# Designed miniproteins, single chains, continued (3): the designs that were tried, part 14

Each design is a single chain, and the fold is of that chain. pLDDT is the mean over its residues in the fold that is shown.

## One batch from the design tools (miniprotein)

Design m8456
Fold by ESMFold2-Fast:
Structure m8456 (fold): chain A 68 residues (1-68)
Amino acid sequence: MLKLSTVGLGFASREEARRAGEELSRGPETVRVEFRPVTDAAGHEIGEVTVTFRSATGVDYPTGFEAA
């Protein structure tokens, strides 16, 4: 049956988020990757990447992409 899992990933810089998003978009179970520039309380522009996967488990990604 159709099953999607969405994970939000925060990065200290926009460049890091963009590179991670590009790598994640090449994943075999990846359905969608969305990059958004986010401004923190200090006015720094950081990046967030939202990744949607078709399979919830059985796909291991590098631990560096842990959300929050």
Scores: mean pLDDT 61

Design m8457
Fold by ESMFold2-Fast:
Structure m8457 (fold): chain A 65 residues (1-65)
Amino acid sequence: SLEEKVRKIAEKILEEGVFSADEVRRLAAELGIPPELHDKVVEAYQKAMKNFDKETFVENVVKNF
C-alpha cells in the first residue's frame, strides 16, 4: 500500500516531467501518505536524482524509501 503510493509518485513525476521536492510533497499529500513520512519520500526522490537514469528512476525512488 505505502510502497505502491511511493511508486505512483515517482511514475507521475517521470510522466509529467516536474522534478521538484515541492511536487513530491504535493503528490505525497494527495495520495494520503502520512505527513511524518513526506520528508522520507523527498529524501528517496533526491537519492534517485543524484544518479538519475530514466529507465531505473521509479525503482530507485521505491528502493530508497
Scores: mean pLDDT 86

Design m8458
Fold by ESMFold2-Fast:
Structure m8458 (fold): chain A 91 residues (1-91)
Amino acid sequence: SAAEEFRRLRDELLAEIEALAAEDAAKGRQTALQLGEQYLALGKQSSTLGPLYYGIGYDLLGAGYRVDPAQAELGDEYAQKGAVLLANAEL
């Protein structure tokens, strides 16, 4: 299903961001926040797949903010938004 494909893509993107942040925290954070905003923009332009794009976008924003311990709470809030959208897709 589209939801399963988007969850797999999310997991792959989060793994890439985690690997980048482990080598360069600033670069990992910047890449995650930039990709997150790009996926949110795709969600706005998509009718049927909008929630799936928003889900990935919020999860990436969450990962980016969580790189900074001072912003962990904000990161957790975005991750929760992403998880809800991806879980409710096609239900």
Scores: mean pLDDT 84

Design m8459
Fold by ESMFold2-Fast:
Structure m8459 (fold): chain A 83 residues (1-83)
Amino acid sequence: SEELKKEIENIDKEMEKRYRQLLAEVARRLGLDIEPDDTPENVEAALEKHPEARPRFEQLSADIQEAVDTERKRKIEELKKKS
């Protein structure tokens, strides 16, 4: 159980990093002044300066969140089947 917990924690860290990177990429593609490794707080600050980008960003970020959550669930379920 301890080893399984560590593997789940590793999946969580990987998925969180992936989510942040994908959000930053979308913000940059919408013309926001965001670095590839930027924080969600900096993305939000950029959206406050460019409110015209917010509707498209919200749509794309929702799609990304669902995709990442689905992948995370699949990886955890596969891991649990092997335990």
Scores: mean pLDDT 80

Design m8460
Fold by ESMFold2-Fast:
Structure m8460 (fold): chain A 83 residues (1-83)
Amino acid sequence: AEEAELAARSKDVLARSQKLNEELKNITDEEKKRELVREFARDVIREYAPEDVSDEQLEAMAETLADYILEVEKKNEEFLKKR
């Protein structure tokens, strides 16, 4: 029970993350990149968060995840540009 739903959600999250990465490569505006990553992080956190988590904690976790994703991408872009 529920294993098919978990597999489907994992596949959907992976597909959305791949699409996000493709979209981010075509965007040069840092604010637009931040908005897209923030929306992705919010959706992921909201889907997997326990019901007992407050909306404020959900937003804080989403912001932390978004900041982490943006930092990793910025470092990856810097390594590619130095080539």
Scores: mean pLDDT 71

Design m8461
Fold by ESMFold2-Fast:
Structure m8461 (fold): chain A 63 residues (1-63)
Amino acid sequence: MTTTKTVTLPDNGDPSRVVTATATLEEKDGKWTITVEVDPSASQGAQDNAKAVAIDQARALAT
């Protein structure tokens, strides 16, 4: 089973910009693998926040 969630959030360093993160959860043989991709042009704080939100929302959809 594979669950994917994409989030778009404001950039903390520049509120005129947005950061996009995609979290993919894959279940295989009873184990979960989490892969996260984030826009590398965003500020580090925005990247970290977007990754956390994407993972949390993907996990909620997978349960």
Scores: mean pLDDT 78

Design m8462
Fold by ESMFold2-Fast:
Structure m8462 (fold): chain A 63 residues (1-63)
Amino acid sequence: SRLEEAERYLKEGDYEKAVELARQFLADHAPAPGEPLDEETRRAVRILGEAIHKLMEADAAAA
């Protein structure tokens, strides 16, 4: 699945691809208003957040 691929890229250190895949998943799987987030959506948000955090750390270290 797209989330499994995103998680693999995150583990491999390819944070840009992890962000891209997680963002695509969220664009395709937006939750309905008032519904709780399903497990897959929560997983995608977690992957996106971790990947962005890692990219920001790399940018801060380079500056």
Scores: mean pLDDT 77

Design m8463
Fold by ESMFold2-Fast:
Structure m8463 (fold): chain A 98 residues (1-98)
Amino acid sequence: PPPDPEWVLEASKMSAEELAKKALELIEKGGPLEEAASLLVLAASKLEDPDRRGLAAEAAILAAEKGDPEALRRVAELILNDSPPEEFRKLLREIQER
């Protein structure tokens, strides 16, 4: 479902770390993967490196499309750990190959 406008506005004020942590909490509670992916796409948009930005967003979208909460958790973890673009590329390939 499309995100609530109030939810989107509040999320827009959060840092990439805060958004990634919120996505992890949602995944752990068994919440909607589409909402977790939306939080991670917004977190990705706040990353300085354009490669990390694009790869993180693609990985989050693909993981949600495949119904893969573990892959979404891994995207959030890579954002929180300030991981290099290579780790995001590896994860994206792993999601694509399943």
Scores: mean pLDDT 80

Design m8464
Fold by ESMFold2-Fast:
Structure m8464 (fold): chain A 88 residues (1-88)
Amino acid sequence: DRKYSVQEIVDAMKELYPELSREQALGMFQIAIQTVSASNPSLPVSLNLDDKLSLSELESITETLEKELPNSELSEMMKAVVEKLKEE
């Protein structure tokens, strides 16, 4: 049961979407967390770079984001990030 730092998640997002700056990738991830935290009080409204999330927490975030923002670019990006992290 590996936990991933916000920095590792942002790095994975950058590998999948190299057109994004690190600041843009972090911003999109923070928006995803903020969106999900409104529907899931167990999640903080914002995360620091050293905060860690398990794969199951990331999957839960992605599922909630797909429900709240179906077919959005943000939900598709988060889904791709989770799938990439699952490969290892």
Scores: mean pLDDT 77

Design m8465
Fold by ESMFold2-Fast:
Structure m8465 (fold): chain A 83 residues (1-83)
Amino acid sequence: MEEEAEAIKEALLAHVEALIAAARALPPEEGIARLEGLIRQLEEDIALLEKDDSVVAKAVREALEEALERARAALAELRRELA
């Protein structure tokens, strides 16, 4: 279970990092739209997991919270490019 939780966290973070990189490769306006969509999805997923104290749910929530901060940072950078 612990090893599965770690694998899920790593896979989730890698997937979100790939999505952020893909958004950054787009024109800034399109990248912003993609990152805003990603942020909304991550916030929704975190909210759904707040009531679950299982080891897997905690690991997924921690990964989603880390992913959310990375996505928000990338969004702020792209918004600065448009300004």
Scores: mean pLDDT 81

Design m8466
Fold by ESMFold2-Fast:
Structure m8466 (fold): chain A 89 residues (1-89)
Amino acid sequence: MEEKRRRVIEEASREVERLKEAVDRSLELIKTSELGELAKKGGKELKELHDKAQKSTPEEAEKLREEMNRLIREKGEEMRKMVLEILKK
């Protein structure tokens, strides 16, 4: 009885590992998808604007802040649409 239980647990563990592999593969596809690339590009553009704002006059920094807010809204909406498309699949 103990030995049969052990085999069932081992088979169940293998099925759980297969499911985990499928989940990990899905997460990797999200990371390497257009969503991952869009996030990386948006982050780089935001960092460049932030670095410029830190070195700018107060008036220029205010304009750069408005541009950053615009970029955040635009990229955030693009990412939201892409996430919805991924979830629909």
Scores: mean pLDDT 68

Design m8467
Fold by ESMFold2-Fast:
Structure m8467 (fold): chain A 106 residues (1-106)
Amino acid sequence: MVEEIFEGKLILDEENRPVRFVGNLYRNGEKTELDTTVQELSDWLREKREQGKHVFVIGREKVDEKSYKILVVVLDGSVSLEEALEIVKEKAKEAGLEEEFKRLLE
């Protein structure tokens, strides 16, 4: 079902471009601290999509002037899109990103 959850902050540059992700990766009940470039995160998520996995990026909730909270949920490709959306909605609510999730569906 849920394979990976990335929960953390995007750090923006002076032109409001996301440059860094600082947060946690949750996988198989294990928590790993991450501090990575947005390019590295984007490349990892592209690879997951190429493997047929469902990848949902939910954000952005403003934390401070140059950081925004995001949530990434990676699910097994065998999960239907309908079931995946229900799971992602629940995870977004738990992370306080319910409104950001609604915008994803609009």
Scores: mean pLDDT 80

Design m8468
Fold by ESMFold2-Fast:
Structure m8468 (fold): chain A 94 residues (1-94)
Amino acid sequence: SLIDEAKALLEETEKRMVEAVEKKDYETLKKIAEEAIERLRELRERSTDPALAALLDLIIHDLRDIAENPEKVTAEKIRTFTAGALAMLDAVAA
């Protein structure tokens, strides 16, 4: 399902972003966020559910903030963002 694809993408993106932040590799952090935005946009274009589409737009917005200010991002912020996004995806799936 699109929700399962989005959840898997977010979990993998969290792991990659946390590693980049811990290494202070802000160029890689920005690239990971931009890659995730592109993949979420593709999922959004495939979605016929307006609730899922709206949620994917919110997640894309938060990832853009990370990509624009990677040096201000902490591992805790990434984990909090991902936990919130996954919880919202579970709510749409119910």
Scores: mean pLDDT 89

Design m8469
Fold by ESMFold2-Fast:
Structure m8469 (fold): chain A 74 residues (1-74)
Amino acid sequence: MKKLEELRREIEDTLKAIRDSVKDGNFVSQSIERSSYDILIEQLVKEMKKLGYSEKDIKKEEEKLRKELDKALS
């Protein structure tokens, strides 16, 4: 539970960093933060599997986070 919350916090912080880099026109920072975001999603999926979440719930969360990334990049 606590580790899942920590991962969600890191994902939120990374998403903010992506939005800030887009606003600042910092293409290099945007690329780096996007890579970090993908790694954090993989870690979140692994932790959710360990905690016994269903594949359906995991896929739903992953899809939600990918949509939030798309919004941050636009």
Scores: mean pLDDT 82

Design m8470
Fold by ESMFold2-Fast:
Structure m8470 (fold): chain A 85 residues (1-85)
Amino acid sequence: SEVEELRARAREIGAELSKLADEAEKQNTPEGWEAEIVATLGIIDLAIGLTEADHLPSPEEQVRLLRDAVERGEKLLAEAKKILA
């Protein structure tokens, strides 16, 4: 289902953010600290979105919320990557 596909995408983005946060921490630089914070915020936002979607009564509402969460996650991932580059 579209809900399952979006949940899978959110988990994939979360895994990428987690990996990036680990890489950023290892740099031990101000830029690394900034990237780690951005990546961690993305992980928290995705976790909130996934939890909220689980409590929504309609699949259509779940899809809308998950699409928004995925879009925000992708933007934060791109921002963290840019800081770390």
Scores: mean pLDDT 88

Design m8471
Fold by ESMFold2-Fast:
Structure m8471 (fold): chain A 113 residues (1-113)
Amino acid sequence: SEKQKRAEFANKIYEIFLEAIDKLVEELRKAGASDEEINEVRKIFNEGLEKLRKALEDLINQGKSVEEIYEEAVKILKETREKLKEKFPKYQDIIDRVFNEAIEKIKKVAEEL
C-alpha cells in the first residue's frame, strides 16, 4: 500500500541517519576530536535526529508523498550539516563527506520506490 511504502521509506531514512551519526563520530575520533567535541557533535546531531523523527511522523500521518518526505528529510540533514560545520570548521570536510553520502543513500532509496 501507499502508506506502507511511505512508512518503509521513513524507516530507511531514519536508519541511514543513525548510520551517519556512528560514521561521523568514528571519523572525528580518528581525526583527533576530543570527548568534549564528540559530545557537542552528538548533541547537535541528536537535535537534528529528533526534528527528523517528528517531521517524518507528521508527513506520514498527513499522507504526504515519497517526494515530499524526501525533500523534508534532505532539508533537515542539510540544516544539521551546516550547524555542525559552523560549530566545527576544523572538521568541515569530514562533516560534508558523511552528510553528502547519507543524502545520496536517501535519494537512491527514493528512486527505487
Scores: mean pLDDT 87

Design m8472
Fold by ESMFold2-Fast:
Structure m8472 (fold): chain A 58 residues (1-58)
Amino acid sequence: SIEDLQRQMDELSAELDRISDQAAATRDPAERRRLMFEESSVTMRIMGLHVQIQSLRK
C-alpha cells in the first residue's frame, strides 16, 4: 500500500541521516568513502519508492 511505502521512505530517510552524521564524524578517508557510497545507495532506494508511490496514485 501507499502507506507502507511511505513508512519505508521514512525509515530510509532516518537511515540516510544516520549515515550522513557518521560520515561527518569519521576521520578515516576510506570509511568516509564507504559511507558516501551507502548514502548514494539509500538515496536511490528512496527515489525508487517515490516513483512506486506516484505510480499507485494514478
Scores: mean pLDDT 84

Design m8473
Fold by ESMFold2-Fast:
Structure m8473 (fold): chain A 59 residues (1-59)
Amino acid sequence: DENLQKSLLIMGKSYQETGGDLEKASELARKKSLEAGIPESVVNKAVKLFNDGIEKDKS
């Protein structure tokens, strides 16, 4: 899924730009992904997958 991979890349970059702030990174990534024409359903899935991954690593 090309849109999912693109949204995940945007999420990763947003996480780096916010210094590891998941909340701010998620907001920034949603904005950038939607501006790039990625469907909101795909953006929501990418944000969830990324957040789930980071939370597992944090514990």
Scores: mean pLDDT 78

Design m8474
Fold by ESMFold2-Fast:
Structure m8474 (fold): chain A 58 residues (1-58)
Amino acid sequence: SEAELQAAIDALRALLESQGQPAVAAAGERAVRDIAAREGNAAGLLFAQWLIREVQAA
C-alpha cells in the first residue's frame, strides 16, 4: 500500500515535471500525502490516480 502510494506520487511528479509544471507537481504530492495522512493510504492512492488521469486528459 505505501509502495503503491509512493509509485503513484513518483508517476504524478514525473508526468507534471515533463509538462514543465514542477510547482504543480510539488503541490500535487503535498495534497496526496495530506489525504493519505488524514484518510489513509488507499484514499491517497485513489486521489493520486485521479490526478494522473486528469493531467493525461488535459
Scores: mean pLDDT 82

Design m8475
Fold by ESMFold2-Fast:
Structure m8475 (fold): chain A 76 residues (1-76)
Amino acid sequence: NAALEAARAAREKRTEEMLKNIDEVKSQADELIKDKEKAGYALGLAGVQAMRASDIPEARERALKLVEEVKKKIEE
């Protein structure tokens, strides 16, 4: 079924792009949390990624884990 295969390929490509964006935001958040005044901004960036990935389960799970990581680093 060519239509189903095309839909899966498009979803896979979108998932890959979302995961890449989440990894980039993780790097940015790691730098921002070194400054206590910017910790809230780092958490906000992670939250935005979770919202953007809401319709892609794999990317959403990855983004939610990033939110948890940022929270943990702010607490430590």
Scores: mean pLDDT 79

Design m8476
Fold by ESMFold2-Fast:
Structure m8476 (fold): chain A 99 residues (1-99)
Amino acid sequence: EEEAKKRLLEAGKEVAEFARKLLEEVGLTDLAPEAVERILEATRHGAESKDFALAVGWGVAEVRDRAEAAGGEKAREAGDKLSEKATEKTLEVERWIQE
């Protein structure tokens, strides 16, 4: 459904923007554009395939792994917050689709 796809894409944009802010806060500003693009691409794939949680989760996990490798402990904390945000937004969209 076009409405569900639109809502998922908007949720993905919110997760991507959250990732950008988190990476900037921990000094990984150079990774922020790549993280945004990765999450948005994963979200678009999920919207087409309807594997929303899996696609968004995959994109977020890859961003988290790269951030941990580059920034150490603070980046790990940021990655955890990003995973929580992705889970929240995915559940919001899933609940909306079901209801």
Scores: mean pLDDT 74

Design m8477
Fold by ESMFold2-Fast:
Structure m8477 (fold): chain A 99 residues (1-99)
Amino acid sequence: SAALAKIEELSKQMAEAIAKGDLDSAARLEQQILDLLKELAEQGKLEEALEGVDIAYKNTKDALVKYVQQTHGLSEEEAEEAVKKGFERLKEQLKKIAE
């Protein structure tokens, strides 16, 4: 879909921004991704919204894990779990929006 293609593009840009330490750009890109996911859920396109979360997770996971390790002093395992739980919470919020 056009929305999923845009989430793919934005999430790759977000990962690059995080890796460069450009947190202002990363936050703006995150907001754009969240807005698209919310719009899909509000339109009753929940399956597509959840697929979008998986795309964003795939593209941003490594950059977010490294960021969380550096900023919070967590182990790689702890950082991976924290990032995964964040994306799972996002899925639960989208399910509630789609109701």
Scores: mean pLDDT 90

Design m8478
Fold by ESMFold2-Fast:
Structure m8478 (fold): chain A 58 residues (1-58)
Amino acid sequence: SQKDQRQIAILEARLLVLNSEKDVLRSLAPTQPEAVAAQLARLDAEIAQLQAEIAKLK
């Protein structure tokens, strides 16, 4: 449906933002390794949730 297609597009856009945020965090790892590790774990969990939601809509 049109609603499902819009939802998929929104989730895919969010996924791109989260992957970009991971790249930025990796560049900061040498100065704040513990904080970066915690944030990467959070982002990985959120990415997995979004991928599961996208899969359910397809």
Scores: mean pLDDT 84

Design m8479
Fold by ESMFold2-Fast:
Structure m8479 (fold): chain A 69 residues (1-69)
Amino acid sequence: SELEHQLELREQAREILETEKDKEKMIEKLNELKKQGLPERVVESLLEGLELSVDPEEMDRLGTLKVIS
């Protein structure tokens, strides 16, 4: 079902954010999930929830994207 598919994509995104420390690879993997149907707002929500797990440079970059959008 669509709901099950979305839950799996969200879980994969969460694992990427928790395990991947390289911001470029993290963004690439998240973009792959977006191509599979994960909404951008879900990605932003997950990044916000894991904010303290992201390095300072990535935090600055994410803050800039939120302001511009």
Scores: mean pLDDT 66

Design m8480
Fold by ESMFold2-Fast:
Structure m8480 (fold): chain A 67 residues (1-67)
Amino acid sequence: PLSGTEAIVLAGKFLRGEEEVPEEDLDAVARAISQLEGLDPETVRRLLQEAREKGDYAAARERIRAL
């Protein structure tokens, strides 16, 4: 599992389109994005889960930035 610092680094890379989120790190990265962007963690987790299921991370990034 990711440390808080590792989750924040991966969240930043994901938001920049540099990395995807592994299934095992989904909850940690969702919490980190929530902290970075000031968003509801349940909403972010749901968006990342949908992105993983659909294989469309670009749409998830856009939706997160629009919140």
Scores: mean pLDDT 78

Design m8481
Fold by ESMFold2-Fast:
Structure m8481 (fold): chain A 80 residues (1-80)
Amino acid sequence: SEVEELLLRLMRAIAEGDQEALLEELERIKALGLKKIEVPVSDEAVRKVFDLIAEAAGIEVIYVGPASEELVEAARAAVA
Protein backbone atom coordinates (compact mmCIF):
# COMPACT_ATOMS: atom_id res chain seq x y z
CA SER A 1 0.00 0.00 0.00
CA GLU A 2 1.08 3.63 -0.46
CA VAL A 3 1.01 4.18 3.31
CA GLU A 4 3.24 1.14 3.95
CA GLU A 5 5.74 2.30 1.30
CA LEU A 6 5.73 5.80 2.82
CA LEU A 7 6.33 4.38 6.31
CA LEU A 8 9.21 2.25 5.00
CA ARG A 9 10.81 5.33 3.42
CA LEU A 10 10.37 7.33 6.65
CA MET A 11 11.87 4.51 8.77
CA ARG A 12 14.82 4.22 6.39
CA ALA A 13 15.48 7.98 6.53
CA ILE A 14 15.35 7.86 10.34
CA ALA A 15 17.69 4.82 10.49
CA GLU A 16 20.20 6.54 8.19
CA GLY A 17 19.94 9.90 10.00
CA ASP A 18 19.15 11.42 6.61
CA GLN A 19 17.47 14.71 7.47
CA GLU A 20 17.06 15.70 3.79
CA ALA A 21 15.26 12.44 2.95
CA LEU A 22 13.07 12.85 6.05
CA LEU A 23 12.09 16.38 4.96
CA GLU A 24 11.29 15.15 1.42
CA GLU A 25 8.94 12.50 2.84
CA LEU A 26 7.26 15.12 5.07
CA GLU A 27 6.62 17.31 2.01
CA ARG A 28 5.21 14.26 0.21
CA ILE A 29 2.80 13.63 3.10
CA LYS A 30 1.62 17.26 2.90
CA ALA A 31 1.24 17.05 -0.91
CA LEU A 32 -0.93 13.92 -0.58
CA GLY A 33 -3.31 15.81 1.74
CA LEU A 34 -3.28 13.04 4.35
CA LYS A 35 -5.23 13.95 7.50
CA LYS A 36 -4.25 10.84 9.46
CA ILE A 37 -1.86 7.91 9.13
CA GLU A 38 -2.00 4.48 10.77
CA VAL A 39 1.39 3.35 12.08
CA PRO A 40 1.84 -0.32 13.13
CA VAL A 41 4.69 0.42 15.55
CA SER A 42 4.90 -0.41 19.27
CA ASP A 43 8.43 0.92 19.91
CA GLU A 44 8.27 4.04 22.13
CA ALA A 45 11.29 5.80 20.56
CA VAL A 46 9.93 5.34 17.02
CA ARG A 47 6.48 6.53 18.17
CA LYS A 48 8.05 9.75 19.48
CA VAL A 49 9.54 10.37 16.03
CA PHE A 50 6.15 9.81 14.35
CA ASP A 51 4.52 12.18 16.86
CA LEU A 52 7.01 14.87 15.77
CA ILE A 53 6.36 14.08 12.09
CA ALA A 54 2.60 14.38 12.69
CA GLU A 55 3.04 17.77 14.36
CA ALA A 56 5.27 19.02 11.52
CA ALA A 57 2.93 17.74 8.76
CA GLY A 58 -0.31 18.70 10.55
CA ILE A 59 -1.66 15.14 10.55
CA GLU A 60 -2.92 12.69 13.20
CA VAL A 61 -1.02 9.47 13.94
CA ILE A 62 -2.94 6.37 15.07
CA TYR A 63 -0.84 3.52 16.44
CA VAL A 64 -2.06 0.06 15.43
CA GLY A 65 -0.79 -3.49 15.66
CA PRO A 66 0.49 -5.88 14.52
CA ALA A 67 3.06 -4.51 12.06
CA SER A 68 4.04 -6.10 8.75
CA GLU A 69 7.41 -7.88 8.70
CA GLU A 70 8.96 -5.17 6.50
CA LEU A 71 7.84 -2.39 8.86
CA VAL A 72 9.10 -4.33 11.90
CA GLU A 73 12.55 -4.72 10.30
CA ALA A 74 12.60 -1.04 9.28
CA ALA A 75 11.59 0.04 12.80
CA ARG A 76 14.38 -2.09 14.35
CA ALA A 77 16.89 -0.38 12.04
CA ALA A 78 15.51 3.08 12.92
CA VAL A 79 16.08 2.59 16.68
CA ALA A 80 19.41 0.76 16.44
Scores: mean pLDDT 69

Design m8482
Fold by ESMFold2-Fast:
Structure m8482 (fold): chain A 80 residues (1-80)
Amino acid sequence: LTLEDIIEEFREVARKSGLKEEEQEKLIKLLFEDPKKAAEWLLEERVKRNPDAPQEWIDEARKKIPEIAAEYEAYKAALA
């Protein structure tokens, strides 16, 4: 899994959560600074922007979003 793959996964989740292009770029910058905060912020925005979403859809995001952030942390650790 490449850095570009991780970034694209994160952008795709953000896009599907209703984030606009500028917000997606802010999220990616936050991912580089603090992956955990980026994951928490994206999850909060996903819930806030999709109030009618099924609980299952939210629960899947609760698992997947931190996993993507963890993949980025693992990628960074492997390069150190």
Scores: mean pLDDT 79

Design m8483
Fold by ESMFold2-Fast:
Structure m8483 (fold): chain A 102 residues (1-102)
Amino acid sequence: MPSGLGPEAASKLTAGQILRIGLELDGKTKEGLQLTSDLIRQASKLASEDPRVPKEVSDLLQKASDLYAQAAASTDPEEQAKLVKEAEKLIKEANEISLKTA
């Protein structure tokens, strides 16, 4: 059973929403980083359950979610910033793949 949106529309909406939230939260608070991780995790799950979304998209989103969770657990500002930057790269790659395959 597809979600209320088409796979293409759902994937694009989710990637854009995650990027927007990530930018607003600036990866500085544990709560903000956890919220971002949770949203990306949900996006990855929805993408993996949708047979029309490439596996690479869900895999990249899952990896990004894990990096945000690690950033939320980190007490080192440099480690936190590095993890957030890597997660942002993965989200960007997932979005590019999703847009190109849609």
Scores: mean pLDDT 69

Design m8484
Fold by ESMFold2-Fast:
Order: C-alpha cells, then sequence, then structure tokens
Structure m8484 (fold): chain A 80 residues (1-80)
C-alpha cells in the first residue's frame, strides 16, 4: 500500500541517520503515526523532520526535495 511504502522510506531514513538521536526520535514518532492511521499527526511530524533536515543538512537538497514531495503525497492521501 502507499502508506506501507512511506513507512519503508522513513524506516530507511531512520537507519541512515541512526547517529542523529533528535532526527531518529522525530522519525520514530512519524512512523508510529502512519502505523496508527493518524495521517494528520504523521504530516505534522514529517514537517518537523523536514525542518530538522533544512537546519542541520541544508546541502542535502535532493533529500529535502524528496521529503517535500512525499509530504505532499501524504497530504493528498489524507484529503481523499
Amino acid sequence: SAIDELIAYLEHERAIHADDPELVALLDRAIEALRKGDLEGAIALWREVLAHLRRTRPEERGQIATEELLIAYLEELAAA
């Protein structure tokens, strides 16, 4: 499902950023919200992930752009 694909993406990001405990905590909360079907909560938490990435890793433009697109996709799913 679309939600399972988004969860898999966030779990992969969590694994890559395991050395960043603040980011890991935000990702864990976003993953849990998606697993519970709390799409609005997941969107809010993923926006916090995006804000953290923009602050700490602004050079990672490709990742930031991908996160923005995935948040937009999740917003579309929540509106349907």
Scores: mean pLDDT 89

Design m8485
Fold by ESMFold2-Fast:
Structure m8485 (fold): chain A 111 residues (1-111)
Amino acid sequence: EDKKIRLEIILDVLEALARALRELAKKLSGEAREEVEALIAEAEEHIEKAKEALEKGDLETAAKHLKLAAEHLIRAAELIEEKSKDEEVRERARQLREAAQKVLEEVEKIL
């Protein structure tokens, strides 16, 4: 059973989701943008800690950090959906939220 490879794939997906959400956050302004960018930054910190844990062979710690990263990215996407008045931006945020939720489910199967 190759838990490490599954966690590495999850990490790559979360990095891609964080980048996509950062680009989408640029379409927001003021306090809403700041709040979304802060959530993405917290997710990125957890992704970095997961990378360190994977390098050390600590799969349980890696999975916990990837779970926290996914939860922060879900919240960032929800906030973009709530604060954006652009239907295309809201639809894109919904898609990214659904992708992050699927990643969270995969991490929880490993924990």
Scores: mean pLDDT 90

Design m8486
Fold by ESMFold2-Fast:
Structure m8486 (fold): chain A 76 residues (1-76)
Amino acid sequence: SARLEEIVALAREFGRGLSPELQAQLDATLARIRAAPSVEEALAIFGEFATAVLPHLSDEQRVALAEVKARIEALA
């Protein structure tokens, strides 16, 4: 799906600024998103990732996450 690949691309771009541990969590999340049966399921998977990583992010990374989340949600 073109929209699933857009979600993957946006999430991967955000991932460039993350620690190796969080990048590994993102890679697992991207595999789940690619396997998702719908865009709605992909959004739920990304939301799980966003919630899990939020306490480990800097203030600048939290702003970047909010921006990426808004862009991904706009693809629904």
Scores: mean pLDDT 84

Design m8487
Fold by ESMFold2-Fast:
Structure m8487 (fold): chain A 65 residues (1-65)
Amino acid sequence: MFEVHLLVDGRTITRRVATPEELRAVVEEGLAAGAERVHVLHQGRTSTLPGERALAWAEALVRHL
């Protein structure tokens, strides 16, 4: 399970997803909506990235989990 925190227009939107495909979709949708920051939590590991690099990072994280 992944917990995704998206910062959009100064608001934090929290979404929970069960699969890597859902994680990627949530990050892509968030960036399309103008997310400035993406924070992903998985099994005690967290990362916060600027929106422009968040998708590439999320894909790399999913492939190395």
Scores: mean pLDDT 67

Design m8488
Fold by ESMFold2-Fast:
Order: C-alpha cells, then structure tokens, then sequence
Structure m8488 (fold): chain A 86 residues (1-86)
C-alpha cells in the first residue's frame, strides 16, 4: 500500500521530468535537458526500489509489478538517451 503508492508517484515524477527534457531538447537547451534527464533517472530508480519492496510484501500486487516493469524500461531508455547527448 504505502510502498506501492510511493512507486506510482515516483514513476509519475520521472515521466514529468522526461517530458521536461524532451521540451528542453526541442528548444536547443542541452544543459536543461541533461538536468531533467538526471532527475528522471533518479525518480525511476526510486520507483523501482519502492516497487521491488512492495512486491516483497505482496508478490501478487499487479500494480507494483506493472510499475516495476515500466520503470525499468523507462530507466534503460533514459540512460541511453543521456549518453547520446554527451
């Protein structure tokens, strides 16, 4: 419950920072884009940690399982995108 909610909120925050990075890149602001990508990475890493802990308490929690999967996919995408900008 508490960890599941935390994971969902962290995933949402990560997605918002990714949107910020995309807008910054379209505007040619590479510095702002890198800052937003770093914040998005932190949020998705926190979402993964919270979702994993939630699944340790309730292995059948489909919401936490979905959050874990989507957050891991987002994290891989974000790390690759950050490297492409360097």
Amino acid sequence: MKLRMEAILEEAAGSLYLMGATIALKNGDKEAALEYLEKAIEEFEEAIEAAEKALEEDPEDEVSRQTLRSSKEALEYLKKKKEELE
Scores: mean pLDDT 85

Design m8489
Fold by ESMFold2-Fast:
Structure m8489 (fold): chain A 70 residues (1-70)
Amino acid sequence: MSELEKIQEEIYKEVMDYAKKLREQGVPDDVIIQLSAQRAAELGDERGLPREVRVEVVMKVVNEIQDLLS
């Protein structure tokens, strides 16, 4: 895997764990999606990911969480 792919996977894992904790706390589904998308964007920016790659990570997280909550 490339270094970029490793960073994306780390962010994905951390944000999915975050979403799970929010769900366990009884946070509404729409708020879980919003906060998880924000967290993914923050982590991507913090790790220095290019804008296009940050968008990909956010979209992947949003899609997975929407599927989980459906």
Scores: mean pLDDT 83

Design m8490
Fold by ESMFold2-Fast:
Structure m8490 (fold): chain A 112 residues (1-112)
Amino acid sequence: SKKKQAQKDLDKAKDLAIKKENPQQAFDLAVRSAILGLEAGDKKIASEGLALAFVIREKFKLTESNIDLVGLLTLFRDELDEKEVVEYAKKFAKELDLDPEVVAKMLKGMLS
């Protein structure tokens, strides 16, 4: 099931990000969870995965990736609730020792 795989990928991405292990793998899993969540019609998993991917990219300064996160944010802008994505991003920012308000401002700028 795409929904079960999305949740599994999201849970693994969270674990890796919090432990500061394999940031690129954590990012790739978070992005895959967002895509699979959207394909499964689970906008909550999609929003959480997208928010986590953004926060991981900012925290670990991932400058090179096979995945265009800005393109993904633009693609999902009309499919996901901006407020929900921003609230998940604030939560993950706090857990990863980033300023939640700075992360929220950056993400809102990219989604608008």
Scores: mean pLDDT 82

